# Designed miniproteins, single chains, part 19

Each design is a single chain, and the fold is of that chain. pLDDT is the mean over its residues in the fold that is shown.

## One batch from the design tools (miniprotein)

Design m682
Fold by ESMFold2-Fast:
Structure m682 (fold): chain A 104 residues (1-104)
Amino acid sequence: DLEKERNDVRVVTLHLLDRRSAILRQRAEKIAPLGPGFDEGDRKMAELMAKLEVTPETAEKIAKIDEAMAKLDVDASEDEIFKKGDELLEELYPEQIAKLLAEA
């Protein structure tokens, strides 16, 4: 089902972006206090995610992302965080990533 596959990719990608943003924000807060604008961003992301159908299969992929991102070192660079995200997408959606690279 192409529509379900597209929705799955969208949900997982949005979750990865949210998790990555949370890690970067936590790091930034150690340097300087952050304003409430980040809390509003988190709420908007949660609302967006709530509008998307999360199947058990999608939830399993989300859990895998959470586990992998939680294993990142507290001193990991932004490049390492982004690289980990890219590696996870490639692992979860190798065919889709290969198609995108072939079209580029």
Scores: mean pLDDT 69

Design m683
Fold by ESMFold2-Fast:
Structure m683 (fold): chain A 75 residues (1-75)
Amino acid sequence: KLKEAEELVKKAREALKQGRYKEARELAEKAEKIAVETYKEHKNDKELVQKAIFVESEATMIRMGAFVQEQVAKK
């Protein structure tokens, strides 16, 4: 469900803010997978596809941000 992906994005952001980079990446990856499945299954629902693409984009940004932050923290 897309709402589950939205909740995962929210949790991923909080984990990233708290420095829990591995958890943030795992939560963001789950959200990306749900969003991709959503727009693949509902190709003709333009509103749902647009919302799913937005959720995927947010999750991808969080996942990439967590990866970069983790690399910086490792020195």
Scores: mean pLDDT 80

Design m684
Fold by ESMFold2-Fast:
Structure m684 (fold): chain A 79 residues (1-79)
Amino acid sequence: MEELREKGEEYREKGEEAYKKGDYVEATRYFALAAAYYAQAGDDEKADELARKALQASLMAGNMEAMKEAGRLVQEAKK
């Protein structure tokens, strides 16, 4: 039980660091892992919180990739 929560906290911290650095793909993975560990530990409140953070990071990851793709297409059009 305790070990699962400790793992959840470890991955939550890694997810927050990745999110701060703009690495939304890694942030999504870490928050999802953290949510899974808290759910296994029976901490539904933290699991739900981290699942929402994973969803938010996932949306940001999709948006950033779309923005990068659009920028690349604009550069190609100028050539």
Scores: mean pLDDT 79

Design m685
Fold by ESMFold2-Fast:
Structure m685 (fold): chain A 86 residues (1-86)
Amino acid sequence: MRAELEARAAEIKARLEAAGNPNAELLAEALLHQALAAEAFAAGDVEAAIEHAEKAIEALGEARGDPELAEKEKEEARKAIREAAA
């Protein structure tokens, strides 16, 4: 359920910020989108699952400072999700 996933992401963000993690917001965003991707895939919405997986990877790539690797990971995730849905 989206509201519960958003509440969990906010809690994780607050804990990471309290621990002094400078990427708290990006990491919380990535976790939320990973959870939304899993929920969409379970519901049979392959396109929404891909969209959320790509957003999670983009946020992680920004946190790591490696956007080139993030683009490759998005391509691999799209392929894996489509193959799993076939």
Scores: mean pLDDT 81

Design m686
Fold by ESMFold2-Fast:
Structure m686 (fold): chain A 90 residues (1-90)
Amino acid sequence: TLREAQLLMAEAVLLYAEGKLEEAERLAEEALRRYPEVEEVLREVSEEVVERLRPKAEEAYATLDPEERAKVNAELLREMAEALLRRVEA
């Protein structure tokens, strides 16, 4: 059940990265309904990915360009989804 919730959450995060916010939110809600603890797993992978992408985030923040920030945010979301999938496969 946790594994299924992690897969749904990974799909939701990928949809967020694509800008499909309504669909992403629906899948995230489904994952949380199946296993609420998936939120803690998402938090852990988020912290890991943010630390890894820190140099790119600093560049985006320095430009103050909303498009550059959106690009870095999308990359962060993709990396988070990949980290969630790796945890499921482990």
Scores: mean pLDDT 76

Design m687
Fold by ESMFold2-Fast:
Structure m687 (fold): chain A 72 residues (1-72)
Amino acid sequence: SLKELAEEYAYLVSGKRVELSDVHIKIAVKEAKELLEEAEKYGLEEVAKKLNISVETAKRIVELAKKILELS
């Protein structure tokens, strides 16, 4: 579901498992779109640096962001 994907996205970005409200899910969709645009424009290493995570985790977040947008 979109909620489950948004919660997993939030977990990978923040390190915290939180149940998201409808408002937070909408924010996660917007953030996912912006992150995909940044990845396309600046590359995956820049995404990893911005989020202070590994490139491998950034790849997982980008794939998850794509799935979020497909369900939005």
Scores: mean pLDDT 79

Design m688
Fold by ESMFold2-Fast:
Structure m688 (fold): chain A 61 residues (1-61)
Amino acid sequence: DPAEKVAEAVRLAREAGLTPEQIAELFRMLVAGEPDEEIAKRLGISVETVQRLRELLEEAR
């Protein structure tokens, strides 16, 4: 279920310390195809966390 995968990604992002505003920015950057390293740098999270979030959103299709 795509909605469940998106919900899991939101939960993971919140557990990583991101605010709702930062989560919206994260999703925008992932959809725009920004590199993992740039997303991680901008949000102050690990590249591994960004990669996990991208995998969850890819599975949501």
Scores: mean pLDDT 79

Design m689
Fold by ESMFold2-Fast:
Structure m689 (fold): chain A 59 residues (1-59)
Amino acid sequence: LKEEIENYVRKLGKELGLPEEEYEKITNEVLKNLPKITDPSLLKPYIDSIVQRRYLELQ
């Protein structure tokens, strides 16, 4: 599961041009909040929202 999250974060982060140091931070934030995600179909949308938020914070 962690490796799957890391791969998806890297894919999105690379597409948006995020620095590589942000990938670990985003992955850790997703893992920390994972128990709150009761529906597996919400995992990718949740990761999308975290990546988008970090992107906007760095602009």
Scores: mean pLDDT 77

Design m690
Fold by ESMFold2-Fast:
Structure m690 (fold): chain A 59 residues (1-59)
Amino acid sequence: GAAAEAARRQAEIEALSRQGVRAYLEGDYETAARHVRAAHELAGRPELGARQAERLRSL
């Protein structure tokens, strides 16, 4: 149902956020940018995701 779908989406956002943080700490800014963008797109904020990804890629 809708509640289970929302929980699954939230878990995916959290997983992508954790993967992005890990990549950032490892100095892999391209991978970090990709995961951060994907997380924000799933959260309904694609413009914020695009801006944060661009900043990460410029490091």
Scores: mean pLDDT 85

Design m691
Fold by ESMFold2-Fast:
Structure m691 (fold): chain A 65 residues (1-65)
Amino acid sequence: MNDAAAKEVADMLAKGASAEELKKKLIEAGLSEQTAKVVAKAMVDKKLSADQAAAVVRSALDSEA
């Protein structure tokens, strides 16, 4: 579950998804609104690679589960 969600979010980022779109997907994946907002903004602002984004999302999901 967490790995699949992380890869989907990373793919969205690679396709140029906005922070708002990433935040919404992260909330659907199980993150709190506050954590999803912070993670989505960091991915866009820091221009993370798909691998880096997937690692961050997976870590956040594992921490909140």
Scores: mean pLDDT 77

Design m692
Fold by ESMFold2-Fast:
Structure m692 (fold): chain A 89 residues (1-89)
Amino acid sequence: MELIREAIEVGARAAMEILKAAVTLQVAKKEGAPEEELEELERKYEEKVEKANRAIELADEAIKAAKEGDLEKAKKLLEEAKKVLEELE
């Protein structure tokens, strides 16, 4: 139960990081930030999306492993998901 809950929380936090990055980029565009700054923000957004999707994928795999009774695999996948999530902040 706890492993599944932690994995769901990791996925939710990763999704929130995508939203935060999207809002940051949208605000910069609205405020007329220089094209060079927008290009860097778009690159950072794409990097965050890739890492966040990886964390979500690992969290989903951890949930699947836990449901299948493979708690050791679930713990390893969850730990990797948490590590990727920490790289987003």
Scores: mean pLDDT 84

Design m693
Fold by ESMFold2-Fast:
Structure m693 (fold): chain A 62 residues (1-62)
Amino acid sequence: AEEAINVAEKAGKKGGAGESARETALRGVETGGTEELLAILENAYDLGVISKEELEKARASL
């Protein structure tokens, strides 16, 4: 989960929502829900702020 959180933080910071994205990712992991974290990662990939390799690594760590 830490790798997915780090990828989400990088994506959020580049997209202008760094700390909020990280906080949402941490909350999602703590509540046992990966849906919010996955949505953040997929949205960041669609916007081009993370690579497909980073997205796949983050998914594998969930």
Scores: mean pLDDT 65

Design m694
Fold by ESMFold2-Fast:
Structure m694 (fold): chain A 75 residues (1-75)
Amino acid sequence: KVREEVEEKLKKLEETVRKLRKEDPKAPLPPESQEILEQIKLASEYVTKKEELPEDADELTKVIYEEIKELLEKS
């Protein structure tokens, strides 16, 4: 299920960031982590503009978009 894949990727991102933070706080994030952050940024931008994501958007981006949208609707 796509949501489970997103949660797994976010967990790996968190673990990677914690490891880098202990070794070198100024180290750049790995490419995989940067890709996830870019997808989060893209999803957030569309939610903020109240625009629908493109139909061809990545499934990970779509899941993040729905999560952010639900959080904003709750507040």
Scores: mean pLDDT 68

Design m695
Fold by ESMFold2-Fast:
Structure m695 (fold): chain A 64 residues (1-64)
Amino acid sequence: SQNEKIAKALVEKGLAKSVEEGIKILETTPYVDIARKYFTSEDASPITALGRLHEFALSVGAKI
């Protein structure tokens, strides 16, 4: 699944503890909140963070 690809990449980057946990987060959390959690910096708006999440997903061959 697309969420499994993203979850594996999140674990490899040390952003999630396990693939199972990453999949749970992706299934139960809105993408805007996932983006804020993992892809926010001091200058990042919600739109910027969401864009970073989309680029990350594409970089690992996932569709979102």
Scores: mean pLDDT 72

Design m696
Fold by ESMFold2-Fast:
Structure m696 (fold): chain A 105 residues (1-105)
Amino acid sequence: SPVEQIERLVQELMDTLDAILEKFKAGEISLDEAVEKIVAALDEAIRQLETIDPELAEFMRKLQKELVSMIKSLREEGVDDKLALEIAIGSMATALSTLLTSMRL
């Protein structure tokens, strides 16, 4: 079903975001590389969603913009790179989890 396809895509996205965060925390990639990888993962998810649910694809586009904006704002406020990325990814994970819950209603 389309719902099962979306659930798998969102779960794979969440797993990818967690893997990127862990690589950054391990010092394997820079913050800029982590952000680039997150944007690329979201762009791929959005492309797949456009053929399944265009409204959800637009929602994901907004989440991507909000994540990038949040990291920038936190850094401008003097929050360290690790904490800024953790807060931004945590916010994204909350939004994605809320979405999955709403789809099962």
Scores: mean pLDDT 86

Design m697
Fold by ESMFold2-Fast:
Structure m697 (fold): chain A 64 residues (1-64)
Amino acid sequence: GARLLEAIRLGREIGRRLALEEGLSPEEAYERAREVLRALGFSEREAEAGGLAAGLAAIEIHRE
């Protein structure tokens, strides 16, 4: 649904920013993004999807 896609988009942006500006690992970006998304009122499943997207974004930043 729309909220799931929003969580994924936000998770990617959070993960990218954390990897670039704070040097966080993919695992750290995943966990931090999950916490942020839960605090923003996303469901557990939406926060999980966004967290995974954040981790993947951090991996991509570390490869570049």
Scores: mean pLDDT 86

Design m698
Fold by ESMFold2-Fast:
Structure m698 (fold): chain A 72 residues (1-72)
Amino acid sequence: MEIPRTLEEARKALLEAEVELGVARIALAVAELALKKNPSEEERKALEEARERVKEAEEEVERLREILEELE
């Protein structure tokens, strides 16, 4: 990931990361519902991918918040 050079870039990156986290959480909920309705190997794989996406998005948001606090 690129390190934001300014407070403005850090805020923009954080907003984009928070949007991605929101989308990732929706994708996870959809995957969980799909697996519940049709328990297949394909849906299990989709759920695993959705969980990983949420984890990566959460880590990115935390990282950007830390950078933003340091830039103050």
Scores: mean pLDDT 81

Design m699
Fold by ESMFold2-Fast:
Structure m699 (fold): chain A 62 residues (1-62)
Amino acid sequence: MTPEQIERVREAALAAGATGVSIDEKKGIVGVTVPSREQAERVREAVLAIPGVKKVSTAKAL
């Protein structure tokens, strides 16, 4: 992924309600921490729409 794509992923995830974001730039894997299952789906859809993202992994914040 490019630096522009990484910033776009971070902004999209946080805007959709993620409390934490980690990005594997080389593999295109994005890990997000979310407070609820409903926000997990919104974050996944927003992040997957960004070119270069191959997979989104969601974890609940507890």
Scores: mean pLDDT 78

Design m700
Fold by ESMFold2-Fast:
Structure m700 (fold): chain A 102 residues (1-102)
Amino acid sequence: WAERVGEAARALAGRALPAELAEAIGEEARRIMRELEEAKDPEKAVEYAEHLLGLLAGLSTDAAATAALQAELLANREKLLAMSPEEIREWTRAEVERLLAA
């Protein structure tokens, strides 16, 4: 997942940014996903999920999808904090796939 997320973020960033910045953004997305995969604390898992999804949404040209995701994160924050780290990871992977398909 980290490699897939990093490559996708790099490709999205490369549409609007120089190659050096696109590579840096891809590596940051890969790092955040690795942190999420290693997270044992639900609060930390939610923080990494929010940071990753925010980064990917910011690279999207679909303003409506970005706004919908931000509303979803706010509405679901309390529910996510009640989940296990593995459930948070599973939810985040589904949202990442939705963003990358947009």
Scores: mean pLDDT 74

Design m701
Fold by ESMFold2-Fast:
Structure m701 (fold): chain A 70 residues (1-70)
Amino acid sequence: SEARKLLLKGIGLKLRAIGLRIDAELLREKAKKTGDEELLKKAEELEKEAERLEEEAKKLFEEADKLEKE
């Protein structure tokens, strides 16, 4: 099923986004302890990438839903 393939891709992207958010939180914690601005910038970049993946996953879930109902 094409809908099932889209659902699995969306789940994969959502899991990657969760991983990036965890990594970003760890970098933010380290930045607070060390004062390293480069770690803070890296955390922000990971958060932006996570948001991008979450939006892509949302679109895939919406496409999968449409295919299952039509």
Scores: mean pLDDT 88

Design m702
Fold by ESMFold2-Fast:
Structure m702 (fold): chain A 81 residues (1-81)
Amino acid sequence: SKEIEDLKEEFDLAIKAVERYLRERGFTPEQIERFRAEAEKIKEQVIKDLKEGKISYDEARDRFYRELAEAVQRLLAEQAA
């Protein structure tokens, strides 16, 4: 559906924005690629659950951004240690 495709595009733009932020923060290409892989898995799982009717559109958006933020926080904490 258009709504699901629009949500995927929104999520892709969010992932790219975080990747730019991490590059500016001095993260390595290897660390950014690991983040990207994790972010893509989060996106795929959320979209799959949405397509299967397990979650609403709003729940999909909330879960994606929460899990994406948690992934960023874990990466930042590892660099601070």
Scores: mean pLDDT 88

Design m703
Fold by ESMFold2-Fast:
Structure m703 (fold): chain A 104 residues (1-104)
Amino acid sequence: MRPGETREFDAESEDGTVLRQKVTVTADGAVVEFYDENGNLVAKLTLRRDEDLREGLAKAAQLIKKNYPNIKGKLPLVLAVGDRTAVGVVDENGKILDFVEAPA
């Protein structure tokens, strides 16, 4: 993704909860925002260009769990920063179950 580019993804947990993910790439990294079905901001994470995306995924999962504790089961999440994209699956405790990082 290029600086200023925004992409949106839907993440559906095993319990049927849907979160809208919005990733905006900046010159210094990325901003990742998660919204509930009513458009309320659930979590916001700022990633630096040199951020470990596995660690970023764990941070995102922890913020979602803190602000949306009713979510249950596995949740797929997407992070992007600079020329790197990661897709991971986390459990309801924020444990990373699967992680794939791809260079752009």
Scores: mean pLDDT 76

Design m704
Fold by ESMFold2-Fast:
Structure m704 (fold): chain A 61 residues (1-61)
Amino acid sequence: SEEEIKYALDVLKNSTNRTEMEKAVELLKKYGTPEQIEEVKKLAEDPNVSPERRKLAKEAL
């Protein structure tokens, strides 16, 4: 659902659980809207975001 994909974006931005973040990556990669993918791209390119989170964000692109 759209709500599940919005929740996945929130998980990728804010979660510290690797397994939850990896599931979020797969959902966003498969069902993410162009606007949600732009948010993921911002995460992947933000030097203030942790290296692991940036890496996971890049996997969704």
Scores: mean pLDDT 84

Design m705
Fold by ESMFold2-Fast:
Structure m705 (fold): chain A 120 residues (1-120)
Amino acid sequence: INTQPQPVPSSGYNIPHPELSDETAVEILEDLLKTDPDNWGYWNQLGEELYKLKKYEEALEYYKKAIELDPKYHLAWNNLGKVLYKLKKYEEAIEYYKKALEINPEYEEAKENLKKVEEK
């Protein structure tokens, strides 16, 4: 990295780039997982970045990896439900939101997500 980056986007500095892009975050997380493949947190974060990119099938696989490594990680169960909701697999989404609530009954996001699916 130099003091004057040469590859300048055509839009210049006014393009939205206040944070690391989801695509760049995916590449970084994939590289981190090459050195620490048992880190369930990185698998969950990779799923979250893919969810933001609307790559729901890929997000699903990585959330499943996080749960395989730590089945008590209620956030990953909730995230798995969210991606299944986007894939219109509502019955499976309900099952996984309930799993998140079995692990953490006070997890408000999972309660709201479950209610939203059941109101359909």
Scores: mean pLDDT 76

Design m706
Fold by ESMFold2-Fast:
Structure m706 (fold): chain A 65 residues (1-65)
Amino acid sequence: SEEAIRFYAYLLAKELVDRGITDPEEINRIVEDFGRAFGDVEKVREYVIEALKRLGHEELAELIK
């Protein structure tokens, strides 16, 4: 479900913030692995970026490629 992917991407964004993960390579690896598990890496990447921006962490969103 697309709604489920968006929800879990939001939870992942919160987890990245809560754990203080700021390394670009680590963030991109985590997002890609998560996207592979849901079958759509680009969509998950988009939703994580959106969630990070809404959480006020645009600096982290900019690290995702």
Scores: mean pLDDT 85

Design m707
Fold by ESMFold2-Fast:
Structure m707 (fold): chain A 73 residues (1-73)
Amino acid sequence: MTAEQRAAEAAAAVAAARALIEELRRAVEEGAPETEITALATAARLWAATAANLGAEEEAAALLAEVDRVLAE
């Protein structure tokens, strides 16, 4: 994998995590079933972990903190 490919994949993973966090926020606000909330949180965390593995560690840490913040309230 080239550095350019890694950066592009990291950016895509960050974007995927952000999109899932927005869906998670809406699901929590709308009172969606716990199973849906858990699935969205798990998917968001997986994409954040993928971004970290691709070198976007700081952005991934911020995304994981955002997931935890949304779930706390």
Scores: mean pLDDT 85

Design m708
Fold by ESMFold2-Fast:
Order: structure tokens, then C-alpha cells, then sequence
Structure m708 (fold): chain A 58 residues (1-58)
């Protein structure tokens, strides 16, 4: 699904950015919880972008 692809892409981006396994699993859990709550792929992608920026100190 589009939601699964967004979550997979965000995980891959976090791994490439050198985030810890702990940080990556926390981000994935947040996105999966949003998907389970009925959030759109666009909403999940927006959240992932904001969280990655925060975790990378941007």
C-alpha cells in the first residue's frame, strides 16, 4: 500500500542518515500507529519528514 511504501522509504532514509536502531524503531512505531489510526499516506510522510529533521538537528 502507499502507507507501507512511505514507512519503508522513511526507514531507509533514517538508516542512510545514520540514525540509531533505537531511533529508527521509534520512528517506524510512530508511523505504524498513525497508519493504524487511519492517517493518510500524505500525513504519515509529513510526520516522517518533520521527525527526521528533528532527529538530525535541522
Amino acid sequence: SAKEQVIADARAAAERAGLSEEEIEALVAEMEAMAAAGASAEEIQRHATARLAELLGV
Scores: mean pLDDT 84

Design m709
Fold by ESMFold2-Fast:
Structure m709 (fold): chain A 55 residues (1-55)
Amino acid sequence: MTKEEIVERVKARQFTLEDLKILKPEDLSKEEIQRLLEDYAANPEIVEILEKILK
């Protein structure tokens, strides 16, 4: 899967944890990452990956 496809899947909320691990800070806006953190707050594994991207 290409990086563009992964970004689209993340925005569509149809992603896997492996998709998130491939992302770089420049691939998503801070606003989109914040929205993902809010949407997936109950999933600690996703939160950890998103926090690493923000850093």
Scores: mean pLDDT 77

Design m710
Fold by ESMFold2-Fast:
Structure m710 (fold): chain A 73 residues (1-73)
Amino acid sequence: TAAALRAELRRAVDEALAAAQAGDVEAAEAALRRAEALYDELEALGAATPEDAARVTAAAIAVIGARIDKELA
């Protein structure tokens, strides 16, 4: 269901944010890819919301930041 996909999306976003904060770029990227795939599934169902998009965007920004920090270290 759309609700189940959204719950998984929120978990994937939370995982990406936590991994990015911890500096685990590989884990953060894996979680972000999962969040993006889940968001695409919600869009295909016509169920994606602006809040869902904002969560994925926030995760993507955090992952990019963690990657940049790793490259500069």
Scores: mean pLDDT 87

Design m711
Fold by ESMFold2-Fast:
Structure m711 (fold): chain A 96 residues (1-96)
Amino acid sequence: GIEKAIEKLEKALEEAKKAGDKLTTTTIESALELVKEAKEYKKKGKNDEAILKLGIGKGLVGIARGVRKIIGDEKGTEILDKAIEAIDEALEELKK
């Protein structure tokens, strides 16, 4: 669910910071904030707003993943793939 997406994004953020890529780091930080906002909307029963925030966050993770793939960061790409999978799982849970 959303908690797993937060965990995977925090791990991706740590790896991006170690790599010194400020653009990817900022993009992942923005995605993480959106996923955290989605968690708060879900707690309030606002599932449509939570879905919207998760969707935008997924888009930003996709951009970060694309950048990591282009520069040959296989490890960073795999971590971001796991974050996308966790966001997709959270989206499916909210749509039920």
Scores: mean pLDDT 84

Design m712
Fold by ESMFold2-Fast:
Structure m712 (fold): chain A 80 residues (1-80)
Amino acid sequence: LEEALEHVRKALEAAQAAGNEKTVDYLRKAIEALEKGDLVAAMNYLSQALKAAREAGIDEAVRHLQEALFAVSKALKEKN
């Protein structure tokens, strides 16, 4: 979870630098979900952030979001 949170924070920095409010809003909600341990909500918000980042061409945010999604998916498997 700490690894996923670090990648989401890096994606947030990239989205803020690009001025993309839509990606920033989804990433903030993903951070809140991760801090609460709500991995299902986190996956939803991260997926929406990834779509928004791809549409905006924020390649650095896309890379970090892919790493965050991988980490959350791995954590979900460990809870099953």
Scores: mean pLDDT 83

Design m713
Fold by ESMFold2-Fast:
Structure m713 (fold): chain A 89 residues (1-89)
Amino acid sequence: STSRSATLEVPAGSTKVAVFELPAGTYKITVKNLGDATVTVTVTTSQSSDSVTVAPGTEATITLTGDGAITITVTADAATTVEVTVTLL
């Protein structure tokens, strides 16, 4: 399987964006919140979009289909660090 990862430092009251390019297919997106602030994560592909809230010290998984480009938007009210992994299934 093809996987891509990024670590995002999210300042308080800010939005950070990561863009991944993988072959078309079904993607498993894992978001790990390594900090002490809740984050809202929105994943957008050409085919669909979904959002999840990730509590401090936890992780969440989203599964979506798309044609290559995957945009991940992370918003936090207080400073935190988030690790995002996208895996082609």
Scores: mean pLDDT 85

Design m714
Fold by ESMFold2-Fast:
Parts: sequence; structure tokens; C-alpha cells
Structure m714 (fold): chain A 100 residues (1-100)
Amino acid sequence: MLSPEEALERLIALYEETIARIEGASNAERLAVLEELIARANEIFSQMDMSDPEVAEIAEIVEKGLLRAYTLAQDGASEAEIIAVLRETLERLREKLEEL
């Protein structure tokens, strides 16, 4: 089972990779990249204890951010708007890692 610290480190790396992949991508490519981010984030959470309040808070941060980013991409929002949402989530994950 992943510790909250190990999971945060993996999520931070995943978000950094995803932002880089979205920069310069087409709208269809952005949707595919976000679907991959959702799948990989869910795989990380499957290795965590969801009864832990710290884990539940991390999951809520990611779930809310992913829902916003995916909805924006479906609505044809700009690259800048999608990246801004992903960067907001990344910043919150970094802050959470510093609290541990």
C-alpha cells in the first residue's frame, strides 16, 4: 500500500507530465491525455487506504480538479484554461506534500 507521501510524489510527477503533454496538443489529443491522467490517478488511489482522512483529502483535490479540467476540454476550452486548472491542482498537491 502506498504512503500518502509516495502517492503525492507520484501524482505530482503525473500532473507535471500531463501538463507538458497538453501543451501544443489538439483538442482530441487533450481529451485522450486527460482520460489517461484519470485512469493513472485512479490506479494510484487503488493502492492507498481511502479510510485515511489525509488520503481522502488528496482524492478530493484530484477528483475536483480532474472534473473541472475534463469538462473544460469537452466544452472546447482553450489550452491555457485547461493547463491553469491542472496547475492549480498541482500546486495544491505540492502544498499537501509539504504538510506531511
Scores: mean pLDDT 86

Design m715
Fold by ESMFold2-Fast:
Structure m715 (fold): chain A 70 residues (1-70)
Amino acid sequence: MKEELARELVEALLAALDSGQVTPETIELVRKAIEAGVTVEDVRKIAEKLYPEKRDAIVTAFRALAERLR
């Protein structure tokens, strides 16, 4: 369950980076992931497996959005 949520989050963050736009759905997904206990380390591990060349960008985007939701 948490792994699927982290995977959906990584895909949403990648789409946001590609479009240059953060959608309300992406923000809601970040919030749900944080509530479910998904950490920066979890996001990094999934990003490394799915999109290793964009890992750092995806992790940075997650950190920025997670900080706004604090």
Scores: mean pLDDT 81

Design m716
Fold by ESMFold2-Fast:
Structure m716 (fold): chain A 69 residues (1-69)
Amino acid sequence: MKEELIEKARELLMEAMSYGALAVGYAAKAVALREDPELSAKYLEQAAEYAKKSDELEKKARELLEEAR
């Protein structure tokens, strides 16, 4: 039971890391596109969405790890 919760948490953390990397990538592109404020804003918006998804998955993983205690 605890081992299954830990494995599930690990999977969620891996997904969170993936979305976190996407958020950083989109934020970096927004900075590179600073000469196009409209396009830069869209990339920042997408980066924020990926960051939020990463946070949600990390929160779920932490809740599962807490249950495994």
Scores: mean pLDDT 83

Design m717
Fold by ESMFold2-Fast:
Structure m717 (fold): chain A 57 residues (1-57)
Amino acid sequence: IEELEKQAKEAIKKLKEGKKEMIPIAKKVVEALKNTKDESLKPIIEEAEKEIEKAEK
């Protein structure tokens, strides 16, 4: 879980930098985080989903 959180933060950072190649990676990490059903991860999932949406034209 900590490793997934770290991967999500890195993907969010790269997406904010305009690195669209991170979209598939970010989507995979978000799916993995959602599958944990951990409420504490909801804020990072929401942030990642917003950045993915912004990166997808």
Scores: mean pLDDT 77

